Designed miniproteins, single chains, continued (2). Designs and how they scored, part 58

Each design is a single chain, and the fold is of that chain. pLDDT is the mean over its residues in the fold that is shown.

## One batch from the design tools (miniprotein)

Design m6002
Fold by ESMFold2-Fast:
Structure m6002 (fold): chain A 74 residues (1-74)
Amino acid sequence: MALPDDVTQEQIDEINRIIAEGIRQGLSLEEVAKRLKERVGIDEETARKIFEQVLKMRDGGLEGARAIAAALAA
């Protein structure tokens, strides 16, 4: 899958936080991807895919981010 198997709970929480804040603030995909790369160490391509999936779900943004992070942790 797109994320490495060494993703920690702290990284999952940070991913959720960054994506939720990005959606809430109306940040671009590039800005959210940059934040994920800088804070979590995720490649920009992976970060963009995660953010696009959250936007596609449109379940309040935060709920979508949680669903994606949970799926990546499984």
Scores: mean pLDDT 63

Design m6003
Fold by ESMFold2-Fast:
Structure m6003 (fold): chain A 81 residues (1-81)
Amino acid sequence: MVDEKEVLEALGLIYLAIGKLDEQRGNYDAAIESYKKAAELFEQAGSPLAAEAYRNLADVLEKAGKTEEAEKWRQKADELA
């Protein structure tokens, strides 16, 4: 049986890792895209890692100067934690 939850969680971990690498390189737009994908995949999987992905998304949005958007995703992360 294909475990959809396990596959989604594994894909989320890959995008989370890509986002962290792009953020470290200063590629904030790419990191934002990867963290959004990671969070979506973790939510579909029902994974508690969704909160971490949203926190990473909020942090990179803040670094990109998108402070109001960062606050929205930080609130989303807190609701899931």
Scores: mean pLDDT 84

Design m6004
Fold by ESMFold2-Fast:
Structure m6004 (fold): chain A 74 residues (1-74)
Amino acid sequence: DFLKKLEEIDKILRELAPYSSSADSPVPEEVRERVAKLVDDEEVKEKILAAKTFQELTKVLVEYVKKKVEELEK
């Protein structure tokens, strides 16, 4: 269920809160790996693992969520 995946992503984003002091805050690899496991798109997984900062990671996650919401309306 997409909503269940959103809940897991929300939990991970809460773990990222300490790193949200600036857009350039580095995100630990272990946290990025946990987020990557929650997505079912291999290209998005690679983008998550390549995202080194809080801004880059949240941008990838927002784009992924938008894509999934659009797919559910068809």
Scores: mean pLDDT 73

Design m6005
Fold by ESMFold2-Fast:
Structure m6005 (fold): chain A 57 residues (1-57)
Amino acid sequence: SKIEEAEKLAREIVDYAIKAGLDLSADDIARYVSEKTGVSFSTAKKIVEKVLKEKGI
């Protein structure tokens, strides 16, 4: 589903940002995820916030 695709992409971006030392905002990640997967920005933001919480950020 688009939601599962968005969750996978959000995890990959967050993991990459941590590894690369990039200071990306949740809003920046959510915009990218929304654009690439077609989920709404509000849905993408909730997914990104969930991923960040799971990673202790």
Scores: mean pLDDT 83

Design m6006
Fold by ESMFold2-Fast:
Structure m6006 (fold): chain A 71 residues (1-71)
Amino acid sequence: MSPLERVEEAAKKLIEEKGIDNVTQRSIAEALGISVGTVSYHFRKLMERYGLKSRDELLKYLAYKVQAEKL
């Protein structure tokens, strides 16, 4: 699994377990044992991949994917 995929999956898991309002780059960094700067870099790459303009849009999109996967 690529580092980019690990960050995306960790964010989705935290959204599912704790809700979107409790998911930050810091909480993802803690969950993966990596730096906040590394999470920030991968969030930028995910935003570029999905054509999103902000971190908040990325988190909302990942929350949408989590809800869709539960149905």
Scores: mean pLDDT 80

Design m6007
Fold by ESMFold2-Fast:
Structure m6007 (fold): chain A 59 residues (1-59)
Amino acid sequence: SKLEKAREIARENLKKLDDSVPSEAKITTATMILMDQGVPLSDAIKEAEEIVKELEEER
């Protein structure tokens, strides 16, 4: 689905960020990527928060 592709693009871009980047900046980055892929702002924020949380729990 388009949403799954958007999530994967966001995850791959977040993995390129240095660990010194704050979680808030990662959420903003993911939100902007998701919106660029066509996800509405409110949904993009929720998805971005979940992606960042999952990636930080894996570290």
Scores: mean pLDDT 81

Design m6008
Fold by ESMFold2-Fast:
Structure m6008 (fold): chain A 90 residues (1-90)
Amino acid sequence: MELEKKAEELVEKSLDSPLSRLIYEAHKRGLTKEEIKALVREKLGVELTDEQIDAMIEQIERDYRLAKAEVEGKDVAEVAREWLKEHPLK
């Protein structure tokens, strides 16, 4: 629990735009990409393609896994390599 919260904090601090923060929050809540797309349009007036949403979600999932590895004391570079092998689309 605490380690998960710390990993979430690290990801949130790396987010430098309202768009990336909104997508992170929505994905964390388990929203679908269609729901995230609608939320982004409603809150920020931005229309994203499915490819853009998929890329941003993949980036968030990767960053979270790396942050979790860091707070757990794991080899972040090794975790990054395994992520890329296991999640070519996400």
Scores: mean pLDDT 73

Design m6009
Fold by ESMFold2-Fast:
Structure m6009 (fold): chain A 94 residues (1-94)
Amino acid sequence: PLKDEENEELLEYLEELKKLKKEEIKEKLIKEKDLRKQMIHLAVLREKGVSEEELKELLREAGWDLLVDIADAAEAGDLEKGRALLAELREKLA
């Protein structure tokens, strides 16, 4: 795996997203199939003031139910459920 090149590309992608309007980033989120890029979309949208409720709605529309479940567990303070979902996410990234 070319982890160093992937990390550089993701950092460049993050910097480019910071320059875009919220509406453009939301459109990219809905179309995204790569989990790492999707995490960058979420981070930038949060920084731009998009609510967690709106982000969850966008993720559900995009078919990212696992990310919504992780966010729900975090908001509920359900550390056990959150750890289980993060373990599932790690297996999908391995």
Scores: mean pLDDT 76

Design m6010
Fold by ESMFold2-Fast:
Structure m6010 (fold): chain A 82 residues (1-82)
Amino acid sequence: HMMEEVEKAKEDLKLAAELAEQSGAKETAKVLREAANNITPEDLEAVKKGKEEAEKAGLSEEEQRLAGGGAVAARAAQKRAL
C-alpha cells in the first residue's frame, strides 16, 4: 500500500533528523525534516535504495533506516551543488 510506504519513509526521515540535530548537524536535520513533511517520489526511492544497500551490506535494521535518511540528505546536498 503506497500510503504505508510514505508513512514509513517519513518516520525514517524524522528519526535521521532527530539524530542529526542531537549531533549538532542542524542544517542536515532541517533538510531531513523538510523532506519528511514534503516527501517526493524521488525521496521515497532514495530511502528505499539506501535501505536496500545497507541490508545487502549486512547492517542492522536501525542502520538501514538511518542509511535511508542519509541517502536523502546526500541527494539534497548534490542538488544544491549543481
Scores: mean pLDDT 75

Design m6011
Fold by ESMFold2-Fast:
Structure m6011 (fold): chain A 82 residues (1-82)
Amino acid sequence: GDKVTAKKLKELAEELSKYKEVDGKELAERLLEIAKEAEEAGDFGSAAGLEGIAYSIKNSGKKVDAKSAAEGLKAKAEEIAS
């Protein structure tokens, strides 16, 4: 598993947990940055998965519940770390 990408997602999840809601576009942009770093490290699978999630969020045009986003990112981090 990719421990580096997993750690970045956990750090983002911890940051989001301080808010009630977050802007979907801003969250998507941060996920795309993590995806790019994963791709640069050779984890093409995690990069593609995170890009898909980011584009889905960006295209929704909605604010995202911060707790739900944080839990989802934490779960994804555990999956990527495996």
Scores: mean pLDDT 82

Design m6012
Fold by ESMFold2-Fast:
Formats: C-alpha cells, structure tokens, sequence
Structure m6012 (fold): chain A 103 residues (1-103)
C-alpha cells in the first residue's frame, strides 16, 4: 500500500528525533505539518529544488546539504525546512536524509 501523508510525516519525524536530543528542537520537529511545509516549499515530500531556489527560499541551508541534494536529488523538503529554521545542523540533516533514503 502507498504510504499516506500522515504516515510519511510520522516516519520523517521518527527518524529526525533519533538525531536530535534538545527537547525544544524535538517539540519543533513534532510540530511539522502539511500547512507549515506547504508555506515554504509546497506539498511535503522529495523535491528536486535548484540551487537558486534553495538559496532564495532557504538561506540557512548549508553548502554540505546543498551539495548532497545536487549529487543525489534525495533530500525531503521537511529536512531542508528543519535545517533552514536551525532546528537541525548540516550533520544531522545528512544523517536523517541517508537513513530515510536507506528504507
């Protein structure tokens, strides 16, 4: 069966929480929803976002994460939003993306 949007967001939150120990940041991860994601990058999920779009909409995304996106095309929008909001750092973003992509 196809994963529902709610199940998809739950999966991303579960993986992200493995790499984030700060309770305030955990609360922000748990607060992610379709509306919050949609305001920044449109519908949840994987997106092939050009470097100019990432730089303009997500100025706090690191060059390491942008390079991973350029090389693989496999970073969920939710992970980019979390790094842009400084809820996660580049190392955490890459670990979360790699774990999600290994499923």
Amino acid sequence: PVLSLDDYLKLIKEIALKYVSDPEKQAKINALNKTTIGKTLGNPGYVLVGELEVAKLLPNVSEEVKNYLRETGKIPKEILILENQKIINAEQALKIAEELNSL
Scores: mean pLDDT 73

Design m6013
Fold by ESMFold2-Fast:
Structure m6013 (fold): chain A 84 residues (1-84)
Amino acid sequence: MKEQEEKRDRELGVEASRLFAELLARGIHAAHPEDMTEEEFEAWRQRLAEKAEAEYLKYWDSGPSEESRERDRIIAEDILAAAR
């Protein structure tokens, strides 16, 4: 169970990071990746990933995402149902 729980937590973290990176990419007025040189594209990708990771950690420390709250609610409801 421990390995599955750690994997699940890591997968949720990766998913949240991807969603956050997507939101940042939409908020950033940058040239289309297709129009960039390979060097510019790699620099942009790395910068976006680093920023998303840093802001994700800050956001997580400040509070959970809506998705995390919804999942916690479902888990709590399942526990309450099982405790009947």
Scores: mean pLDDT 55

Design m6014
Fold by ESMFold2-Fast:
Structure m6014 (fold): chain A 95 residues (1-95)
Amino acid sequence: MSVLEQLRQLGEEGFSRIRELGEKNDVDGAVRAARELMEQLRRLYRETGDWDAVEQAVGDLLMRLEQYLFQTGNSAVAAALTEFTRLTQEMQEEA
């Protein structure tokens, strides 16, 4: 199994969780889901050392969250996207 496949699976699961919490308008829950997803991505990065693969998967996830936000105007997803983006920048600085 490639690192990209593992990251894609994590992104799909994380996106689905954030979307579900967004549909409930659970802002706090959506932000926590974004943090949990970042912890999983950081763990996989530590195991593999493949930043290029992680960066590509994170970019894809950010695009999907932005698309969903554009389509729905959902404030919980907006908060999750903001938190995930901030955590992504912190992860890049650590790399």
Scores: mean pLDDT 80

Design m6015
Fold by ESMFold2-Fast:
Structure m6015 (fold): chain A 85 residues (1-85)
Amino acid sequence: SRKQELLTEVARAVQDFIAASPSEARAKLDELVAKMKALIQDPSVTPDQARSVLTSIRNAFKRHKPEYAQEVDKVIEELEKLIAQ
C-alpha cells in the first residue's frame, strides 16, 4: 500500500542517517526530513500514525545519535505542526 511504501522509505532514511559518517550526516538528515514530510502529508496516514512515527524517530536518535537529538527535536516540532487536524 502507499502507506506501507512511505513507512518503508522513512525507516530506510532513519537507518541511513544512523549509519552516516559525520560528513554525510547533514545530507542524510535532510533526506529523512523530506521522507517524514511525505509521510505526514499523505492522506492514507492518520494523525495518530504520523505522531507515532515521529515519536519512534525521536527515541531512535536519543539512543543512537544523541549529538543530533536536539536538532531532530526541533525538526519534529515543526513536522508536528503539519499534522494539525
Scores: mean pLDDT 81

Design m6016
Fold by ESMFold2-Fast:
Formats: sequence, C-alpha cells, structure tokens
Structure m6016 (fold): chain A 61 residues (1-61)
Amino acid sequence: TGSERFQRTLEAGRLAREDPTLSVREIAERVGLSVETLTRLFTQLAGVSLAEYRASLLAEQ
C-alpha cells in the first residue's frame, strides 16, 4: 500500500535494524505513530510483533 501510515511502519522497521537498542516507544515517537498504532500495523505488515522482530535483530547481530 501507499498509505502514509504504511510508509511510517516500514521506516520503523528500518530504524529497528539500524539501531536495535531503540525501544518500541522511541521508534514510534521517531516515526510519528503511537506505540499502539505502530505495534498493530507492524504485526499486520510483518506477521510478527515488533517486540519479536527486535529480539530477532539482536540475535542476528
């Protein structure tokens, strides 16, 4: 999709990859979404929770 919220959710994934130490709240604030909205959209887009995704990034570092 080309929606603004979708693009912000993709950017959140990029930020998590570039700095895995960023909290979910910090990522949400940086992309201009609420934690609730980001978590919901990320799960819909990625098929896993943002917390699980961040955990996998730390394990693959």
Scores: mean pLDDT 78

Design m6017
Fold by ESMFold2-Fast:
Structure m6017 (fold): chain A 97 residues (1-97)
Amino acid sequence: MPPPSLSVVLAMLGGGLALVDNDLTKLKELSQQRIAELAGKKDVHTPKQLYELEEFGKKIIPKKYWPFLYFSLGLLAESFEAYSLAIEYFQKALSLI
């Protein structure tokens, strides 16, 4: 498969940043809300490429933006109906605030 591209990581991060209006308080509130909403949902798909995006993102994005990176990964996992992985990413975002 093609390696994750910088443009894909930046687009993903930009989407997450836009949704939370670059606000850590809003990121915290939405992460907690989504964790509660997704709890108990059955995974439909487990996209392995999300692990590749996580590792690449961690290499290129400064650590101070990792809450937004993990929030964006959680949103992307949710869009693939990978609910358990989405919860893990939202929990990671919360742990980094």
Scores: mean pLDDT 80

Design m6018
Fold by ESMFold2-Fast:
Structure m6018 (fold): chain A 66 residues (1-66)
Amino acid sequence: SLDSLKARLQQLQKDLDNLKKEIEEIDKRYKETGDIKDFVVRGILQSAVSATQQLIEGLQKRIAQM
């Protein structure tokens, strides 16, 4: 249903905001320490951001067609 799709969209938007906050925290830590582990984790989180954005775009297109 449209309501179910909108609920999923809201959850994905919250997930995206949380991922972006985690990246900001890692970027701050990496600037201070230069720890390669933070660089690797940042890359993983950036991939998760890209995947979540694709899911959001897919749902937005589906909602717009209804």
Scores: mean pLDDT 87

Design m6019
Fold by ESMFold2-Fast:
Structure m6019 (fold): chain A 80 residues (1-80)
Amino acid sequence: PLSPREGAIKLTVLGILLAGLDFLLENPNVSVEEMKKVIEDLEKEIARMRAESTDPRELALIDRWEKRVEEAKKKVEELS
């Protein structure tokens, strides 16, 4: 289990990574395979945060990010 501060930092980092993923999806110089790997890593991290979170507000944010990753995954499949 993470400290509350570590949890908040991880959630902030995940949000930044999701914004970066959106940018990568618009970049033709990034391979589809690399984007798929980033999505897989984000899915694993979201699952870990969900398991470690007890705050309903944090869980709601995690749900929103899980949705964004799912949408990004569909976009990558469309590009494949």
Scores: mean pLDDT 71

Design m6020
Fold by ESMFold2-Fast:
Structure m6020 (fold): chain A 92 residues (1-92)
Amino acid sequence: SMAEVEQRVRELLGRALSAVRRAYEAVKDDPELQARLQALLQEADAELQALGEQIQNTTDPAKLQQILDQLEALVDALVARLEALVREAQAR
């Protein structure tokens, strides 16, 4: 259902947002790491926007599932990169 699609999107974006908040907090006093975080988020924003537009314009359940799986993979990759940045900040 559309409600189940919206719930999964909210869950995935919630995971990304939580990781972004942690990364911002970790790098708040490091201008170099802040610049790297901004670059990472700019790359991710373009990909997330493209997938979001595909979800909004897709009614085929099989295609929606594939796009949601791509969104999950993108969020997982983003979270991993943000967690690596947090670990680097903590080691400094």
Scores: mean pLDDT 87

Design m6021
Fold by ESMFold2-Fast:
Structure m6021 (fold): chain A 99 residues (1-99)
Amino acid sequence: SELEREIQVSLATMGVAISMSSKSKFKDWDEKQLRQEVEFLKRILEYAPLLAEEGRTDVVERGADSALEVSKAAKSKGDEKLAEEAEEISRRLREIARE
């Protein structure tokens, strides 16, 4: 339904805003916190096509920026697997944001 789409867009938008507010602090997070953020960003990736359809490519791009910063933080801690996973999420979000 249209109402369900509006709720999903609002929740995904709020989620990206929360992620972006933490962006500058990811370097100070432990590996458990960074892994939880990657799982959260995977959920945002599931809603990204809906955000793009609703003209919220700005939100999708912010999500991609957050994922890239998580990747850099994970890489700095030697977690190459987590860094690669976050980079892939960033890449896929940027593809969805492209028109």
Scores: mean pLDDT 81

Design m6022
Fold by ESMFold2-Fast:
Structure m6022 (fold): chain A 57 residues (1-57)
Amino acid sequence: SMAERQEILENAEKAVELSKTLSDSGKRVVAGLLRKEAERTGEERLLELAEEVESMI
């Protein structure tokens, strides 16, 4: 549903914000989780967010 999609994206944005406070290893874990969620859902935005976190390492 659109509501479930919105919740996933909002939680992903929060995960990106949290990743800024983590070590490089912590950022890799967050990016990996976002990539897996992108594969599960097909949401291109999740892949973009994973790449954003990876760019911080």
Scores: mean pLDDT 85

Design m6023
Fold by ESMFold2-Fast:
Structure m6023 (fold): chain A 107 residues (1-107)
Amino acid sequence: MVDQARQQIETARRLLEEARRLIRRGDGKGAIEQLRRALRKLDEALQLAKQAGDVDLLKEVIEQAKELLELAMELLKLETKDQKLITEGIGLALRSIGLILDAESEL
């Protein structure tokens, strides 16, 4: 359980780094795909951390969810014309906040 949660968090971290690279390249669509995948991995890791009662894993999920929120906000600063990408970016930011609040409620 703990090792599975760590693998999900590590996968999310790599996806977030790829999203950051894509944002810097101006590839908003590619960044959104990586951010959505990272969000899924963090949600899976959160459920495993909650089941394990592992405070360190919960804190690591919060850290990565904050990183996802920052990247979604960076995407929104750069994208002013594509309404679909703006809508998806807002959705990712809101879901990241929800993930942070859920994880913090377990601390």
Scores: mean pLDDT 86

Design m6024
Fold by ESMFold2-Fast:
Structure m6024 (fold): chain A 72 residues (1-72)
Amino acid sequence: SAAENERLRKLAEERKEQLKEFASTLSKEQQEELLKIVEEDLKLSETIEDPVLKELAQKMAKELIEYLKKLL
């Protein structure tokens, strides 16, 4: 439903911002490890069949990757 999709989009945005904030508090070594994990998650997101979940997963991963690369 539209309401469910709206809740998911909102949750994804909030979680992305929380993850970025958390990532900024990590050591450089931890940030490098997190970057590797998120890059792998981005690759795995290609297998998501649901278009809304795929879009949200890819957007969150891409933005977090960009943020982590700027911190490193």
Scores: mean pLDDT 84

Design m6025
Fold by ESMFold2-Fast:
Structure m6025 (fold): chain A 84 residues (1-84)
Amino acid sequence: GASDEELNRALAETLEKASKKAKEKGLEEAAELFEKASEAFKAGNLAEGQRYLSEGLKIVKEKDPKLAEEIEEELSRTVISLNE
C-alpha cells in the first residue's frame, strides 16, 4: 500500500480538482474549503483536512448533488487505489 504521505498528496490533488470544478459552478465558498482541505492534507493536518472537506461537500450536496457525487467518487477512487 501507499504511504500516508502519498495518500495525503493524492487526496490534496483530488481536492484541488474539486475546488476548480466547484468554482466553475459558482460555488466559491465550497471551492475555498476544498483548497483549504488540500493545503491541510499536504501539511499532514488530517483533522483540519477532513473538517474542511466535510464542510465543502455539505455545500456542494445542497447546491449541486451531481457534482457532490462526482467529487465523492473521485475521493473514494483515490483512497481505494492507494490502499492496494
Scores: mean pLDDT 82

Design m6026
Fold by ESMFold2-Fast:
Structure m6026 (fold): chain A 68 residues (1-68)
Amino acid sequence: SVDDIEREILAVLYEAYLTNPEAFARIVEVARARRPEYLAALAAGDEARQREILEETLREMRRVYEEA
């Protein structure tokens, strides 16, 4: 669900914030880059697209965190 993915995103952000400030900054950048697409999906009421964008965002955030 969207709620589950959002909880996972928050967990990655919180862990990075506490343990690796450089990773945190880069992860925030990932979210910022995806914001226009996500807002468009919200405005359209497209829950499937919202979920897709959040899943992509989470995967990229995890990648950035592990590479940092």
Scores: mean pLDDT 83

Design m6027
Fold by ESMFold2-Fast:
Parts: structure tokens; sequence; C-alpha cells
Structure m6027 (fold): chain A 102 residues (1-102)
């Protein structure tokens, strides 16, 4: 579980960096795909895909300047990691990553 939370934190940081280099329309295309992956993960109960999708959605909204949406999905990502049984250290890393991204 900690591996999923840490992977999500890394994915968010890398996503923010890569999306900041792209035109807005390309970021929106990645966001649309991440939202589809998010819905699929929810239906199938795939926690790894769910956390990864939430990380990419959060990063994309940060790159688009939609900090209210970024905060919403970042908080959902932390909640999902906590419910999945991530350790306090993994949650602290994830919370720090979200706060740094916003």
Amino acid sequence: VDGYAISAAVGMVLGKREFSKLPEEEVKAFLEQAEKDYELARKRGNKGLLLNSLALITAAYVALGDFEKAKKYGEEMIKVAREAGASDLAIDILEAGVKQAL
C-alpha cells in the first residue's frame, strides 16, 4: 500500500513537471484520459490505478491553473491512500507532495 501512495506522490510531481511543458490542449487530452482511467479504477477496485489516476488528474489541474479542482482531487488521493492502509509516513509524504504542488 505504501508503494501505491509513494508512486502516486512521484507521479504527481513528474506529471506537474511534464504538463507544465505542454500546450493547454495537450494537458486537457491527458486529463480526459486520466479521468477515464479513474472511472475504470473505481468500477474495478484497482487501488494502484485509482491512486495513479488521481495523481495525474491533480497534476493536470495544477498545470491548467485550476487549483480548486487540483486540491479536491489531491485530497481524494490522500483519503484513498489512507483508506487503503498506507502508513503515517507514506501519508505525510503524499500530503507534503500535494501541498508543494498547490
Scores: mean pLDDT 81

Design m6028
Fold by ESMFold2-Fast:
Structure m6028 (fold): chain A 87 residues (1-87)
Amino acid sequence: MSDEEIEAEITEGLVLMSISVAEIEVDTRPLSVEQARDMVRLLTRAYQMSLTDDLRQRVIDVLDKGARRASSPEGKEILERARKQLE
């Protein structure tokens, strides 16, 4: 019965860590197409697992910033499409 509470805490920690790693990656360099695809997979899961509006908004903000910083039009499109699907 405490399993549900433990699972929620673990989920929140994993979501926060995933978003924080993505934020650092986006701030560090422009994303390649491969990095954009990996970022979408990571952030889509983080968004779906997010228990708060703040965490969901952080995912949207990272995708938006990543799209603006993408090194290729294809990478930008991948990130923009993911953002639209989550909004």
Scores: mean pLDDT 79

Design m6029
Fold by ESMFold2-Fast:
Structure m6029 (fold): chain A 94 residues (1-94)
Amino acid sequence: SAEEKEREGLIEAYERIAEVLEEGLRKGLSPEEMKERIEEVVEELIKKYEDNPKLVKRLKGLRDFIETLLDEHPEFVAGLVRYLRREVERLRAE
C-alpha cells in the first residue's frame, strides 16, 4: 500500500541519515561536511521516492531541519541520531 511504502521510505531515510550523522560525529567532521553528506543522501532518497509526494515533502522538511540544527545547534546532533534510531525501531515494530 501507499502507507506501507511511505513507512519503508521513512525507515530507509532515518537509518541513512542517522548513519551519516553518527559517522560524522565519530570522525569529527565539520557541520559543513555533515550538511554536504546529508544533502547528497536526501537528494538520492527524493529521486528514489519521487512518486510519493507526501514522503518527498517530509524528506525536504527533515533536510531543512537538520541543516538548521547543524548551523545553529550542532550540540543537539547526537540527540537527533538517538531519536532517529528510536523512530526506526518504532516503525519496524508496526
Scores: mean pLDDT 86

Design m6030
Fold by ESMFold2-Fast:
Structure m6030 (fold): chain A 73 residues (1-73)
Amino acid sequence: GAKEAVEEAEKAAEEAKKEIEEALKLPDASLSTGRVLRAIGDALDKALEAIKKGREEGNEEAIEKAREALGKV
């Protein structure tokens, strides 16, 4: 159901955020790469907030909004 889809999306977003944090620790990361990765991280934070709200409401519309936010990155 919707709850399982939200939980799976939340886990995927958390894993992606962790991967971004690991990439930012690399000594050869360029300034432009760092900016892009930080922007993606900010978008993931907003998506995770929307997913959490959708999970609390059990609302497919909130899940779709989170997917749209991720798709813009």
Scores: mean pLDDT 69

Design m6031
Fold by ESMFold2-Fast:
Structure m6031 (fold): chain A 73 residues (1-73)
Amino acid sequence: GDEKILSVEVVEITDEKVVFKIIAEGDEKEVLNEIKKRAEEWAKIHNMEIEEIKIVEKLSENTYVIEVVLKKK
């Protein structure tokens, strides 16, 4: 799709938990699907699982701040 990841910030990183703050633009559904796919791949590589993916802020009609929380299995 036309979704674009503008930034990825690591907010928290421990052996038990990783929190990413992502700014992305595009259609909301496409953005969430893309972030979910990337989070699932990252979690698989690092033996973690997705605890939460949520939109925490909408900066414009097509720009979102999304929080991804990964947890140790």
Scores: mean pLDDT 86

Design m6032
Fold by ESMFold2-Fast:
Structure m6032 (fold): chain A 90 residues (1-90)
Amino acid sequence: GFEVNPEQLAKMEAIARSRQPALFALAEEHRDTPEGQEEILKEVIRATIELMYIGGVSPEEILKYLKEQLEKAKRTHLIPFVEKAIEEVA
């Protein structure tokens, strides 16, 4: 398979962690947004989970971090989706 440089893996992990606050802040700003925007957010969350996992973040750490961000964004209804998405990656 393709070999990923350890330095690039660390950068990917940092980028993934850095993007989460912005994504959940956007969700909080658009909390009354139509269902279509929720589906877009779910896809972005799924992609971010995959990037974090590839970057070396454990499934447990990803779940803990995302739960905290979703609570801040008042999007706790998405926690089951995050749990399922992590299960599919792990």
Scores: mean pLDDT 69

Design m6033
Fold by ESMFold2-Fast:
Structure m6033 (fold): chain A 77 residues (1-77)
Amino acid sequence: SLPVRTITITASRLSEEEARALEEEVLRLAREGVAVEVRLGAPLTAVGDTELTPEQAERALATLSAQSRALAEAVAA
């Protein structure tokens, strides 16, 4: 089965640098064949200067998690 790691975001706001570092780490692990599920431990309300609705935050993380899984599955095949 595909290796899966979970990353939980506990901050309510991320800087652009923090968001970029998170995306880079998630995709780096995916390139090594490890899928990452990104979850919220607290409501994420902003990334950089961009305020998020709960729906936008959940969608962005679901998209990143799906991209991670697809990439990890392609690498692991």
Scores: mean pLDDT 85

Design m6034
Fold by ESMFold2-Fast:
Order: C-alpha cells, then sequence, then structure tokens
Structure m6034 (fold): chain A 83 residues (1-83)
C-alpha cells in the first residue's frame, strides 16, 4: 500500500524479532526497510535504519565483513545526500 508505512512496519518487525532473539530475522527486516526508504528517495530514513542495524551488529559481535558492508552502505548514502 504505502511504501513509507511498509518501511516503518519493517523497522518495527526488526525490533520485535531482535527482542525475541531472532537476530537473522531482525537484520533482514532492517535491510528491507532501508531498501524501501532508498526507493522512496528518503535517504535520511535509510541512513537512520542502517545506523540502527550497524549498532545491532556491533553489539552482537557480527562478522567484520557484515559490519563493513553496512558501513559502506551508510557512507554511500551520506555521499548522495551531500550532492
Amino acid sequence: EDLKGEAEKLVEEGKKKYEKGDLKGAILSYQEAARLYVALEDLKGAIEVLKELLKLLEENNASPEEIEEVREQIEELEKKMKE
């Protein structure tokens, strides 16, 4: 229906999954939310979601490769916002 509402629901689903111990499901929900925000040209929203994901990954000792991938996504979006 509303893609922005769908992105917001995915963030909420990610938080709920994380609270239940479903780390993998939480990561997937946050990544999908970020993609929808990018599709909506809401780069600020995408960056905020990816920063929440980055914090979650760092707090749960995720692989250096996975952490770096999210950092690169944030940096690319921040560069687009400056232009």
Scores: mean pLDDT 83

Design m6035
Fold by ESMFold2-Fast:
Structure m6035 (fold): chain A 69 residues (1-69)
Amino acid sequence: SMEDAEKLKEEVLKAKTVAELLEIVKKHMPELTAHIRETAELLSQFLSEEQVIEALKHLIIQLIDEKLA
């Protein structure tokens, strides 16, 4: 539901590490875990950890909207 999607987005926004974001994805959208991990690895080559976390948050929220809302 849209309400459940909004709660999941709040959980994503509260995450502090790439590992926490991957655990959220693994739990709710396990088929996307490899894609998110590969994206994090690629971005980490030229972005700071904080920038990687923010980019992944935006990507995961978009995927939540596409799959769950």
Scores: mean pLDDT 84

Design m6036
Fold by ESMFold2-Fast:
Order: C-alpha cells, then structure tokens, then sequence
Structure m6036 (fold): chain A 68 residues (1-68)
C-alpha cells in the first residue's frame, strides 16, 4: 500500500530525529492519526480498518527496533 509506505517512511524519519522516547512516541502517534484520518476519509470502511491494523503493526515494530 502506497499510503502505508508513505507513513512508514515518515515514521522512520521521525525516529531518526527524535531526541527522547516521549518525543518519538508523540511523533509516531501524530503520524498514525494523520494517515488514519486520510484513510477513513478516502477508503471504504473495510479497507481503512485493514490499513489501520497493518500501519499500527509496522509502527510498533519500528519503535521496538529504535528502542533496542
């Protein structure tokens, strides 16, 4: 999904620039909410739900890797 890959790319940049765990979590939440708003505004409900699940999973994995 182009939308997921765009969100993941923004998440990676946010993590590279984050100076604290609190900043990283805040930036990731802002990215997630913005892309979910786009998905729910533009996609059918079933596609928006599937995208929310996949994006949440990928962002959580990125945060775990960053904290390691």
Amino acid sequence: SELIERAVEEARRALEEAKSKEEAEKRLDEIFNRFMAEAYATLPPEEALALAQELGKRIKELLKEWEA
Scores: mean pLDDT 85

